# Designed miniproteins, single chains, continued (3), part 1

Scores and structures below are computed, not measured.

Each design is a single chain, and the fold is of that chain. pLDDT is the mean over its residues in the fold that is shown.

## One batch from the design tools (miniprotein)

Design m8001
Fold by ESMFold2-Fast:
Formats: sequence, structure tokens, C-alpha cells
Structure m8001 (fold): chain A 85 residues (1-85)
Amino acid sequence: SMDEVLERMRQLKEEIERLVEQLYELIRNNAPLSELDKILKQLQDLYNELSRLAQELGSDEAEEIAIEASDLYRKAFGAVLRYRG
């Protein structure tokens, strides 16, 4: 149902938020780039799934969740690029 898809999208967003926090902690602790790359891969996979669900659902609520998740992913990716050099 639509409500079940929205709930799944919210769960994916919460997972993205947790991984973004973990990634910033790794950056603060000067972790190896390999560890950051693992988190980025997980973030990409989660965002791709969330984006797919948003496209399928086509609701304003789904689009809002996807936009928020996209912003989180983009900021995390940018932080890793800055950390690399």
C-alpha cells in the first residue's frame, strides 16, 4: 500500500541519516579513505532504493522525503571529496 511504501522510505531516510552521522565521525577521527568509501557505497545504494520508491509512488510526500535524502547524500559526498584533498 501507499502507507507501507512511505514507511519504508522513512526507514531508508533514517538509515541514510545514521550513516551520514557515522561518516562525519569517521572524518573527525581521520579514518582511512577505504572506510569512508564503504559508507559512501552504502549511502548510494540506500539513496538509489529510496529514489526508486519515490518515483514509483509519485506523491508529494514521497518527493519531499527523496529531496531531503538527496540533500543529505550530496552533503556527505561533498564532505568526503574535501577530506580527500
Scores: mean pLDDT 89

Design m8002
Fold by ESMFold2-Fast:
Structure m8002 (fold): chain A 75 residues (1-75)
Amino acid sequence: MEERLEEVKKKALEQIKGTIEYLKKKMKENPELAEKYKKGIESLERAMEEIKKAKSIEEVHEAVGRAIEALKEAF
């Protein structure tokens, strides 16, 4: 069974939204690292926009992958 593109996008957006909320919580707990968390959140928000514009499941996965790499670089 293959998921429809819209379902894949919805799941990816939900996961990224959850990660953004987690980073916002960590930013409040660690104010000294706020700039790093802010950059991570900005990268995830950009990935959400790329996912919305994706025309294939592969493009959704590529956008998520780029967001993960940006988070690793920010920390």
Scores: mean pLDDT 79

Design m8003
Fold by ESMFold2-Fast:
Structure m8003 (fold): chain A 92 residues (1-92)
Amino acid sequence: LDEFSEEEKKLIREARIIITSELIRQVSETLGVKEEELLEKLIKEGEIEPEEAEEIREALKWPDEEKAKKLEELGEKLGEPVLFSAAEKIRE
């Protein structure tokens, strides 16, 4: 992140929040636990900062199509093909 501009760091943070929300959703479905329960555990273990947790909670409420479109937008701005792949997986 030291090589990135402040603008790019912001975009990377937004992508991270969306991707983290999707990982929480997928893991919670796989383990049969509630998304909020998994999120609280990750906060307690220091894997997620409390400030980011609020944004992740909001992202968890977003429809899959909104998350996918935001990741595609971020992928275009960052020039990162991996974000287009992440958006495609969310739509599956």
Scores: mean pLDDT 78

Design m8004
Fold by ESMFold2-Fast:
Structure m8004 (fold): chain A 67 residues (1-67)
Amino acid sequence: SDKAAALAAYKMLELHGLDAVYDYYLALPALMEKLGITSKEELKQWLVDMLTKSGFEELAERVRGMK
């Protein structure tokens, strides 16, 4: 479940930026609650963890540098 989901999430972030993706998720409170995300920093950490577990260390490092 994790490799394809991590890549899809990364592509979304790459295309739209962290702020835009986080703002989109804030408009979907049920999704944020399900993911346990309450801040932009938590969204970023969730994606870093998913990418790292899926073997995408370079992409995870790029996400760590995003604002």
Scores: mean pLDDT 71

Design m8005
Fold by ESMFold2-Fast:
Structure m8005 (fold): chain A 102 residues (1-102)
Amino acid sequence: DSEEVVYLSAGLEIIETGDYEGAVLRIAASDIDPDEPPEVAREKARELAEKNREEIAEKIIKAIEKHYKEMLRAESGGSLSEEELEKLTKEAIEKLKKVINK
């Protein structure tokens, strides 16, 4: 699902940067017509981000829970054990939830 890839990428960025607000705003903005005036597009993105904040957060967490472990395995080239992958995945999810719930 191409939509799920967007949420996975947002979750990874939040884990690395702690920028939850920026990630939520960018996801909301993806559904806005690029032909809209920039001022109107920004206001619509803010309204969607505010209204759908919790729904977007849940989708990001679910994408990370589903895909993060396999992504780490691929990135590590098989150098990480199953136990290490599981520990790092759990730590990433805990960090993500902490950033979102702040």
Scores: mean pLDDT 75

Design m8006
Fold by ESMFold2-Fast:
Structure m8006 (fold): chain A 92 residues (1-92)
Amino acid sequence: DVDMQKMVNFLQQMGGLFRSYGYNTLSNTLNSMRSQQVDPSTSVSKIGQTMLSENVPISGLQEVFKMFLDTFNTPDVQKTVNQMLGQALQQQ
């Protein structure tokens, strides 16, 4: 299943990135999602909420969500990205 492998590879790449910046909670969340084969829109929501709770800057959220859209350009992913960015703007 090419799409499942694509999701696993994407979450693995993201987990490594967050670990390199010291976001251990985010890295652990991504490892859990990878093993559970979570869909892209749910993945955006879970990662977005965790990033907001860790006070990641909007620029960081935008870069992460751009990588999601570059990998999974679907209406559901686009909608969830817009929702998460809207929440981030309200918290600043």
Scores: mean pLDDT 73

Design m8007
Fold by ESMFold2-Fast:
Structure m8007 (fold): chain A 78 residues (1-78)
Amino acid sequence: MKVTAEVEVEKEGDEYRVRLTITIDGKQVTAEARGKTAEEALSRAGARAVLQNPDITPEQAKEAAELARKQLKEKGYL
């Protein structure tokens, strides 16, 4: 099973907006959230994605979170 994640981060004043797109076997799930840090915004976006898509397994959610955190680190937000 193929899981990918893409993260878009935008700093708007003192807050961060994160758009998280998770693709599982060609099915796309997108969620967006804001937070005082990029990590907080990502955590909120991930929670929304899972709540709106109960078909996402805990293992798939973990893999997507690891991929998303790697992207935040590469962009300098972690």
Scores: mean pLDDT 80

Design m8008
Fold by ESMFold2-Fast:
Structure m8008 (fold): chain A 77 residues (1-77)
Amino acid sequence: LPVLVGEGEGSGLSGGGAAAASGAGARDMTQKLGGYGKVEYTGWGGGAAGAVFTGVSTNEGGIGIGRVKLLSDGAAG
């Protein structure tokens, strides 16, 4: 299923992008894509939909999107 490097890298890349892109906005988009990508990460389309702002797509897309939520919530919490 997941790839450790993609998970770790996704969280790092996503965090930077989420913070730079205004964590609130990134988190909102992550929920939208996460609801589609996190459960249907195999769809890839969810990642592509957010690719315009989710640089995490560079890794796996689906996995990276899930990670962006983790880091975004950490920044807010």
Scores: mean pLDDT 35

Design m8009
Fold by ESMFold2-Fast:
Structure m8009 (fold): chain A 65 residues (1-65)
Amino acid sequence: DKKFKELLLTAIAESIRTGAKITLEKRGDKLVATIRGSDEARDEIEEALREKAKELGVEVEVRKE
């Protein structure tokens, strides 16, 4: 749906900007984002994804690997 697509586009943009790998998965009523990269990139991407999820009114779980 539209909210998932918006988060996916945000993740793609952040992945390109930082070089980190981001995987998004829909699990029931929440979205799970797994971030693989440097500690700095993971922290920046977590902040960006949480802010976007808040704007969209969706629940997101962020995993750092």
Scores: mean pLDDT 81

Design m8010
Fold by ESMFold2-Fast:
Structure m8010 (fold): chain A 96 residues (1-96)
Amino acid sequence: REALDKAIELIKEGLKLLEEAGDTTGAKIARSALKTVEELKENPDDEELIFELEILRGLALIRLGVAKLINAPEKSIKGYELVIEGLDLALAAVKA
């Protein structure tokens, strides 16, 4: 529970930074990640939700790579980094 709560906090912080940066795509990924982690907190053994988190993590990594390549605003880059950190923490928690 504690690890998933921390994951939610990290994703919320990342979402805020992505919204402040005007990164609409990043904000959508972060909102989907937040919803999926919140649903997984209620259903920790749901393999479909775990798979969805892995897909969202992959999308966030691709978008972080693009953001760095195009010298996107620092808030956008940091936003993706926080979302990925939260997703990594959530995935580690459900595999325990």
Scores: mean pLDDT 86

Design m8011
Fold by ESMFold2-Fast:
Structure m8011 (fold): chain A 101 residues (1-101)
Amino acid sequence: MEEATKVLKDWLLGQLYLSKKPLEEIEKVLEAKTLEELVELLVEILKELNPEAPEEEFEKIAKELPKIAKETAEELSKNEELREELEEAMKKVLEEIEKLK
């Protein structure tokens, strides 16, 4: 899996789990394999949370998200301790998601 895709996927899974979103929405993120699919899923969630926001803001977010994910992946590659902490946190999130099945 590309590092940027993994970063965005892990972040989105954590956000959906903490927000107690239905398992169906969480499974869509688990099944997503590309950065583009994850960006589309996140934009749809943001539209649901901000229905009054102009379309141009969502277009801007969709263009910036891949860059932010790549920059975050690069920073995590340089910080072993932070990477290990995030991997441990995501392991716990994935174990809790599995219990919802």
Scores: mean pLDDT 75

Design m8012
Fold by ESMFold2-Fast:
Order: C-alpha cells, then structure tokens, then sequence
Structure m8012 (fold): chain A 80 residues (1-80)
C-alpha cells in the first residue's frame, strides 16, 4: 500500500512535469510547482508514517494524488 502510493506520486509528478513542457508559461509554472509538491511528499513519506502511521499516511496521500490529478485536468482544460 505505502509503496503503491509512492509509485502513484512518482507517476503524478512525471505527468505534471511532461504537461508543463507543452503548457503556456503561467500554466507551466503551476504544473511544475505541483510536481515539486508531489516529489516533496515522496521525500517526507518516512516522517509522515512515523507521525500518523501507515494507514493514515496512505489515506492522506491518496487524497493529495486525487487533488493533483484534478488540478492537472482543470489546468489543461483552461489552456483551451
């Protein structure tokens, strides 16, 4: 479960970074920041697990991934 969430964050970060390469400058900056936030979450996984426990950490990160994916879709739609 925790490893699965880590992999999903990694994939989200990569998708955000790739989308930023083809987006308009203002949108590209927002996408890059979201990608950085996802990578920071990966780095802080150990700390979150120690503070909240694995189950709660997974739930919080799944919510964050869902929000990140929604943001990506909204920003791509706004580009049109």
Amino acid sequence: MLEEVRERLEELAKRLEEAAKKAKPDIAEVLRKAAEDAREAIERLDELVEELGEEETVRLLEESIERGEAMLEKLLKASE
Scores: mean pLDDT 78

Design m8013
Fold by ESMFold2-Fast:
Structure m8013 (fold): chain A 68 residues (1-68)
Amino acid sequence: SAEDERLRASAEALVEILSTLSPEQQRAFLLAAGLSEAEAEELVRASREEQIKMLYDFMRRQRELQEA
């Protein structure tokens, strides 16, 4: 859907931004965004493709929680 396309594009853009940050800065950003400590740690260590998928899944979950 167009919504899923927008979420994926947002995840890709966020990963691009994260790639310019240190691991410590990435972790701080992800925690501030609402990821758990475990999720932030896993995402920082993940490949680019895995990071995109994890951020997409997170944003989709956040949207579903806001609609509940």
Scores: mean pLDDT 82

Design m8014
Fold by ESMFold2-Fast:
Structure m8014 (fold): chain A 81 residues (1-81)
Amino acid sequence: MDDEILELLAEVLELLSKKKGDPRYLELAEKVRKKDADAVQEAVAEIVNIFYENLNSEELKEISELPAKEQLEIVKEIIEK
């Protein structure tokens, strides 16, 4: 995975920590930055869950066709609202 994508993924986890008040996301973000494969998989699952909780079936189809970087920017916007 691209270092830019891993940094965006870590930033999403830091936003989740702030919004949910759960420090576990900060630990996960550090592991993602260190390229821990299990942490990256867990982080991706968290992002997918956010999309499923906040978007309808049509929006999910549209987002699934976007590059990973653009998907991560959209999830940051969802979390920051």
Scores: mean pLDDT 81

Design m8015
Fold by ESMFold2-Fast:
Structure m8015 (fold): chain A 65 residues (1-65)
Amino acid sequence: MEELREKIEKLVKEAEKLQTDMFNKIDEYIKKGDLEKAQEVFDSYKKRLDEIQKEINKLIEELEK
């Protein structure tokens, strides 16, 4: 049980860091007027965040058993 909680916590922290990096990069490109690069950053980070969320959901299901 505890090991699964620790894995979930680690993934949540990784997702939080990626979200922060994503917003910082998007903000930088928006300030430069480069909306295309802002969209590319969003798409790239969104894909990684979706993968992390899928892993978190799998671990949560394991905890509920």
Scores: mean pLDDT 82

Design m8016
Fold by ESMFold2-Fast:
Structure m8016 (fold): chain A 74 residues (1-74)
Amino acid sequence: SLKERLEELLREALERRNKRQPGSEEELERAEKLIPELAEEAAENAEFIRENLSNTGPSPGALELARRIEEVLE
C-alpha cells in the first residue's frame, strides 16, 4: 500500500542516519515529521501527497525527501 511504501522511506532514512551519512540527520528529522502526516491523512491518495510536496521546504534534505516520496508515488 501507499502507507507501507511511505513507512519504508522513513525506515530507510533512519538506516542512513544510523550509518552517519552526510545530510541523513536533516533528512530523518523531516521524514519523521512529514511521513506520518502524509501516511495518515493521504492514505492511498497520491494526488494529495503530490500537491503537498512543494511544502516540504527548500533545504537539500527536504528536496531529497520530496524526490524519494515522488519515487514511491510511481
Scores: mean pLDDT 68

Design m8017
Fold by ESMFold2-Fast:
Structure m8017 (fold): chain A 85 residues (1-85)
Amino acid sequence: MELEELARRMIEAARAGRLEEMRRYYREIVDLFDKEVEELSKKGHNKSIEVARQIGRLLLLVVEAFLAENGARSDAEFGKVLASM
C-alpha cells in the first residue's frame, strides 16, 4: 500500500537520523492522502468523501498534537519520536 510504504520509509529515515528525508516522506504522505481524497471525490461520492476528508484531517491533527505533546516541535524532535517506533 502506498501510504504504508511511505510511512515505513519515513520511520526508517528517522531511525537512520536522515531528518530531511524523513520530512520529505511525511510531506509525501500528506500530499498522497489529499490526492486520494480528491480522486475519490471525482467519482461522485462527494458527501461521503467530504466526511472522510474531515475525519482524515482530524486524525492528522491528532497525530500532530500527539507528536507535539511528546516534544516533537522540530525535525530533530519529530525524528526522535518516529525513531522510537
Scores: mean pLDDT 63

Design m8018
Fold by ESMFold2-Fast:
Structure m8018 (fold): chain A 71 residues (1-71)
Amino acid sequence: SLSSLPREEALALLLEQLSDPDPAVRRRAVGELGLNFQDDPRTLPALERALSDPDPAVRAAARAMLELLRA
């Protein structure tokens, strides 16, 4: 599980998963980045890229996470 990985390895895996062919994997990665990696400078650009995802559920998750980060 992600919780058993060092933080940098978990972040690298999540950033890779944003390019996964499965939209469910991309949606999960967006949520994990927004909830657990808010302070990392790579998180905001990754979530902003996810706003352009072809899947509407992934775009909705990215919007929700960006609202959380800016609140």
Scores: mean pLDDT 84

Design m8019
Fold by ESMFold2-Fast:
Structure m8019 (fold): chain A 85 residues (1-85)
Amino acid sequence: MGEFKITIEFELPLSLEQAEEVAKSIKEYVEKKDPSIKLEIKSVKVEGKKVTITFSAQSKEDAEKAGKLAKEYLESLGYKVEVEV
């Protein structure tokens, strides 16, 4: 089992519900791009304009690949993103 964290900075503060929808969109994107990867959302933390989401994957290799795909996805949408595996 592997885990990764994504920290995203938004222009305006988000609600927890908005942050949870962001987490779901990331999960759906990664699983669509690589159907062999299965992600679980472990936690969603909101600190004003920053959202930190922790995901788990079946392996460390899946977590590293998923983290890269998630970063590419969010950066393509214009967000500032940090990924920690």
Scores: mean pLDDT 85

Design m8020
Fold by ESMFold2-Fast:
Structure m8020 (fold): chain A 82 residues (1-82)
Amino acid sequence: SLEDKILSMLAQSNGLLTVDSLSELLNVSRSTASRYIRLMHKLAGLPYSGSLDGYEALLALKSALENPTPESLKFIELLLKA
């Protein structure tokens, strides 16, 4: 599941998603990873802090699934391919 993929990524990155960890885990550029970290903060209703913990990442995923946008759907597709 998408939740399991997020949890697996968090386990590989010491419990925090950062631009660097997301870039490595999804095999995307730092610019692309930065865009998705900013998107996840917006989806979770959080001010930008540079990282997301497990609760914040899962909250962002829930928001993306309940109210999908073209950008959040591209992120979900990328997670499914990871």
Scores: mean pLDDT 82

Design m8021
Fold by ESMFold2-Fast:
Structure m8021 (fold): chain A 82 residues (1-82)
Amino acid sequence: MMEELEKKALELLLEEARILAKEAGVPLTKELEELARRLARELAQAYLDGLQGKMSQEEFNELNKRIAEELRKAVEEIKKKL
């Protein structure tokens, strides 16, 4: 279950990273891919915790907001260096 959740989370976050990178006019860097992989593990764990009643919907929403913000910040930093 965790492995499948992590794979799905990774696919979603890599797609989001690709979209953000394309919109900013930067390449999908190895660093951005590694960030997406790290955040995917957090997202998969949070989803599992939510299913087990260990995480509230509010906490899950805040995590999703933080993940989106981290990806946006990473893309902005790459753009500033170009």
Scores: mean pLDDT 81

Design m8022
Fold by ESMFold2-Fast:
Structure m8022 (fold): chain A 95 residues (1-95)
Amino acid sequence: SPADQAYDQFLSRAYLIRSRLLGEVRKASSVASPEQQKEILKIYNEAMDRLDKIVDEAIDLRSAGKLTVDIVRQYEQEVQDVYDEAMKKIDEIKS
């Protein structure tokens, strides 16, 4: 179904965003002070926790037969917003 295709694409995107954020965290940490590294790690852990909650909600709605394309698009936006906010916070520490 269109909802199943959107869901599969969403999971792939969420996995890619996790991998990209980990890469950006490692890059930022490589030039950061020990104090900045602790703040970066905190931002990363909070972002991962939020991504886990979004993915878990999508899995639960799919298992209940309630997942729609529009709901998947909302979760895709929420996943992107988590990434964008984490990157903004990391950039503020590096400044």
Scores: mean pLDDT 90

Design m8023
Fold by ESMFold2-Fast:
Structure m8023 (fold): chain A 66 residues (1-66)
Amino acid sequence: MLQDILEMLKAVVNGDYDKADEILAEIAKTGSPSFVALAQRLYEASRKDKKMGKAAIAALEAELKT
């Protein structure tokens, strides 16, 4: 679950919006409403400001490792 958001954010930061949209659609199909809402908010924020996307990636990677 967090891994899917991480991959989506990496795609957004890299400008691969088609891949990011595909991952978001998969999250929407399988995720809880709260998780889908989080993914949508992070997607929109990262598209508007890639620095926010990079910060979110760093935070999620730290959470997954510890």
Scores: mean pLDDT 80

Design m8024
Fold by ESMFold2-Fast:
Structure m8024 (fold): chain A 65 residues (1-65)
Amino acid sequence: MFDEALELARKLKEEGKSLLEIQKKLEEWLEEQGVDPRKAASIVTAVILRLIGEEIQEELEKEKA
């Protein structure tokens, strides 16, 4: 589920959704998949942290030339 949630999150980010909107969409999608709330929260947190890390890394790499 993490890889699928991450792929969905990346698509939403590409559509111009904010991290908050991505979080809400992931929570809704995981609920539709029948994932329990505790596991869903863990997956959403991990995905959001991954996206933030990727964004920070990309920005830092652009500045370092």
Scores: mean pLDDT 78

Design m8025
Fold by ESMFold2-Fast:
Parts: structure tokens; C-alpha cells; sequence
Structure m8025 (fold): chain A 79 residues (1-79)
């Protein structure tokens, strides 16, 4: 399942880059698909963006992922 997750992350990132989405919107899209930027996903993300994520960017990503995790939990409770 690890390779499958990385492929999905790459596809979502590629799509977001094509659409011109911001980093915030990209991370929201990942979270909506129940994906999170772990160590491997972050490395792939940095590779696609051709830049190293700063500590501040990593923190923002973690905060957005955490908010969407809570949103998914609320949606599961409604289901």
C-alpha cells in the first residue's frame, strides 16, 4: 500500500500544480483524499516542487492535515 499512497500523492500534486493551486489548497486536497505528508510523501512533494520545504511550511502542512483529520472524523460520525 506504500507505493499506492505515494502514487496518489504524486498524482494529486501534479494535478494541483497543473491547476495552479496554492500549497494550502494542495494540502487540503491531499487531506480530503485521506492522505498525509509523511516523510516519504514530503520528499516526493519537495522533488515535484523543486524546492526544500521550510520548517514553517512543514508546520503549516501539519496544521492543515490535522484540521482535515478532525473534519474527516466529524464526517464519519455523520455517516
Amino acid sequence: MKEEKLKKVKEIIDEAVKEGLSLTELVKKLAENKLQLGAEEREKFEEILKKTLTEEEKKKIAEIEEKYKKEHEEEREKA
Scores: mean pLDDT 63

Design m8026
Fold by ESMFold2-Fast:
Structure m8026 (fold): chain A 91 residues (1-91)
Amino acid sequence: SMALKTSKEIRDLTRRAAELFRKGLEFAPEAERLLREAIEKANKISDEAGRVLSGYAAAAYNALLLGDFETAERYLLEGGRETSKLILEKA
């Protein structure tokens, strides 16, 4: 299933981005590349899924800029889960 494959890829990309955000601002550019890829993959299945993930990524980046690495990580992991649910609901 394309949806199942995309769901797994988004969860992997957001998890890896979360690990990078947890390590600090120095790794933000690499994490942003992974998040852009995840958002593009989500958008190909559902515009709603892409918007949801973009919102979580923005929230995570704002937390990172405030030095709240735990909250930044949490938002990316939540974003991956919620986006994956939306993709799987659309077949």
Scores: mean pLDDT 88

Design m8027
Fold by ESMFold2-Fast:
Structure m8027 (fold): chain A 92 residues (1-92)
Amino acid sequence: SADFDAYKQQAQALIDQMLERLGEYLSPETVARYRANAEWLIDVSESPEQLLFGLQGFANILINHTRRTESPEAAEKVEKLIDEFLKQVRAA
């Protein structure tokens, strides 16, 4: 539907904004992988509710991965950016 297509476009814009900021702390390869995963969720989702649920799960995976792989300082900044993204996605 047109409304769901609009939500997908809004989700993509929020992902782009988040990933641009994450590029300050994460490698280009890691950012590209997260972009591919988020865009796959947009592509395969059949409803706004499914997409929202998928993006929330994606954010949790990203936070947990960053806690394991990055420095504590980078992880804290990444978690704050992801929390902002989740607030924006839930408000959309």
Scores: mean pLDDT 83

Design m8028
Fold by ESMFold2-Fast:
Structure m8028 (fold): chain A 79 residues (1-79)
Amino acid sequence: SKENLEADFRRAAEQAAADLPSLVERIKKAIDEGKINEAASLSTALGLYAAIARVAGDEETAQRFLDAIRELDKLIKEK
């Protein structure tokens, strides 16, 4: 049902949020190494996680992903 799907999305968002610091460091490393396509791909994944968190009703987790995207996008555009 829709409720079961929303619960699955919430768990997926929570798992992704736990991995967020590691994912951010991977993106920063990719930026530093000039791997712009890899950095952009990983940053797109953060956007998907933000959308999943929002659909699950977890606005706090969604905002954490959006904040990370804004900071990382700034770094990408400065390279």
Scores: mean pLDDT 80

Design m8029
Fold by ESMFold2-Fast:
Structure m8029 (fold): chain A 94 residues (1-94)
Amino acid sequence: MVTLQLQASPIQARAAALAIEKALRAMGAEIVDREVEGGLSTITARVPPEARDATARAELKVGDTIYRVTVELVRFPDGTVAIRRVEFEAPEVL
């Protein structure tokens, strides 16, 4: 079990949560819980022992605006998973 947290603006926190979940799924992880409250995203997952580092990019459309976030997750030798990098792209207005 791993729990990852990220704080951003409420909309960017939602976009980041999607990117974190996508990266965790790329690692073969099972998402157990997800919460986004007041700009804090908390994702809890079961990560398999064979999981490796993963990078994922996600998009969230709110009205006429697209928010894109890239996250990089790292697996440490002790089985801990952490967010190594988060990149928030400038929002795209449609």
Scores: mean pLDDT 86

Design m8030
Fold by ESMFold2-Fast:
Structure m8030 (fold): chain A 91 residues (1-91)
Amino acid sequence: SEKKEKLLKKLEETLKRLEEAGKEGGEDLEKGKKGVKEVIERVREIGEEYPELKSYLFETAEEAEELLDKNFGEAVGILKVGLYEAIEKLK
C-alpha cells in the first residue's frame, strides 16, 4: 500500500541518519549525541504518525535516550536494531 511505502521510506531515511550520527560520534561524541537525539525525535514522530508502531517505536526511543549519555554505542545499537526490525516486518 502507499501508506506502507511511505512508512518504509521514512524508516529507511531515519536509519541512514542514525548511521551518519553514529559515524560522526566516533570523531566528535557531542555532535554524534546531538544527531542521535534528532533520530530519537524522528522515531517518536513516526510513532505518532503510525499508531500501529507507536508503542514499539516509543519504547525503542526511550531505551536509546536512557543509554545515550551512559553508552553511545549501545544507544545507536538499540535504535539500529529497532529500525531494522520495523523495516523487515514491512517488507
Scores: mean pLDDT 86

Design m8031
Fold by ESMFold2-Fast:
Structure m8031 (fold): chain A 88 residues (1-88)
Amino acid sequence: MQKHIEEAIKKMKEALKALEQGDVEKAKKLLEEAIKSLEEGLDPSDPLHVEAIKKAKKALEAINNNDPQKAKEYLEEAIKLLQELLKS
């Protein structure tokens, strides 16, 4: 379980860097991989895990809507939720 969350955090941080560099396609791919990792390790009884996936999916939606600033905001929120999940 922790390994899937750690991998997702790393991929989301890489997606943030890609967005900062204007590489939207790389950010989208990394975010899709992060969402897949989170879904594979999903605990539906953990509200932090569920909310992190929801925020990650909203970030992907923002990328598809040509809103990289909103995507960055949702990614930052998802990363914070996942870091809290690792702490607990």
Scores: mean pLDDT 82

Design m8032
Fold by ESMFold2-Fast:
Order: structure tokens, then sequence, then C-alpha cells
Structure m8032 (fold): chain A 65 residues (1-65)
């Protein structure tokens, strides 16, 4: 739980720097990230960043659009 919450905060910080609106939700051992990207490039960048943050935290990440 604590790792998933830390990953959620990290994803939010990264997305804020990228200018991508995001919603995060922790369900058990999984972090759900909903990207509200304005372009395909932002969508790909946001997804990669969210997945990388999950890997670094040892948390499962599911990205939604």
Amino acid sequence: MEKAEAAARRVEEIMAKLGIPVDTEVEGDTLHVTLRAASEAQRRQGKAAAEMAGLNAGVRVEVHE
C-alpha cells in the first residue's frame, strides 16, 4: 500500500511537469493511472513515465485513457 501511494505521488509530479492531466487510484497492490493527454505523443510519454515509476517502486501499474 505505502509503495503504491508513493508511486501515485511520483506519477502526479512527473505528469505535472509534462503538462498532462492525470488521475491516480490505488486498488490493493495496483496503481491505476488515468491519462487525460491532449495528443498521441503526450499519451505515449505519459504511459511510459507511469510504467517506469511503477517499476522503480515495485508496484503494478495499469494505464487508462
Scores: mean pLDDT 80

Design m8033
Fold by ESMFold2-Fast:
Structure m8033 (fold): chain A 67 residues (1-67)
Amino acid sequence: MTSTIEVLIEAPSEEEAQRRVQLLLDGFRHNGVNILSQTVEQLGRRDGRLRYRVTLTVDVEFASRPP
């Protein structure tokens, strides 16, 4: 079953933001979730922070959502 997950990441620097995205992806893969596609959208800088939207399409054998 295919599900979409969206995560907002805020960080004080681009390097820190990239690190946070990598930890998120590693977490999903470590738990046996297959990532079919990923999109990282840079939302720019606001309130002194860099903002990114990470959209993941994942394939899971079991899902909490109805088909």
Scores: mean pLDDT 74

Design m8034
Fold by ESMFold2-Fast:
Structure m8034 (fold): chain A 72 residues (1-72)
Amino acid sequence: VEKVRELVEKLHELDPAAQKALEETLKQLEELGFDVAKWEELAAEEMAKNGDTLSGEAYENAKKLLEMLAKL
């Protein structure tokens, strides 16, 4: 959850509206008791690809990852 939240914070710097939607997704996953460890690993990989700032391509990859989380 921590790594996914960090990714959401980076997205917030580019698109504040996206952060709100993704925070709701995280809450739903926690309520369902979903094991987010796998998703945290994927989020960490995306953040590592970004360096200091989330670029356009990395931003789209991060959105895809979070869309996958939302479908669980």
Scores: mean pLDDT 57

Design m8035
Fold by ESMFold2-Fast:
Structure m8035 (fold): chain A 85 residues (1-85)
Amino acid sequence: SAVQEAAELYVEALELFEKGKELAKEGRLEEARRLLEEAKRKLREATETLVAAYEAAGQDEVAAAVRAEGERLLAEIEAELERIE
């Protein structure tokens, strides 16, 4: 299902974000940037898919909560990317 696929992308994005932060601590900035950009891309796709699925199901409050959490996490990834520029 679209929800299951989006949940998988979400988990992948979080794993990439954690790995990217660890590589940044090690001074491996180019590799960290690649992983953080991939995390951002997957998280955006997962959030958009989940929001669309919940809105289509009439669960607007759940969709709003998913959007808010996705935006919060995207902001964290963006902040890390800006920090390692």
Scores: mean pLDDT 88

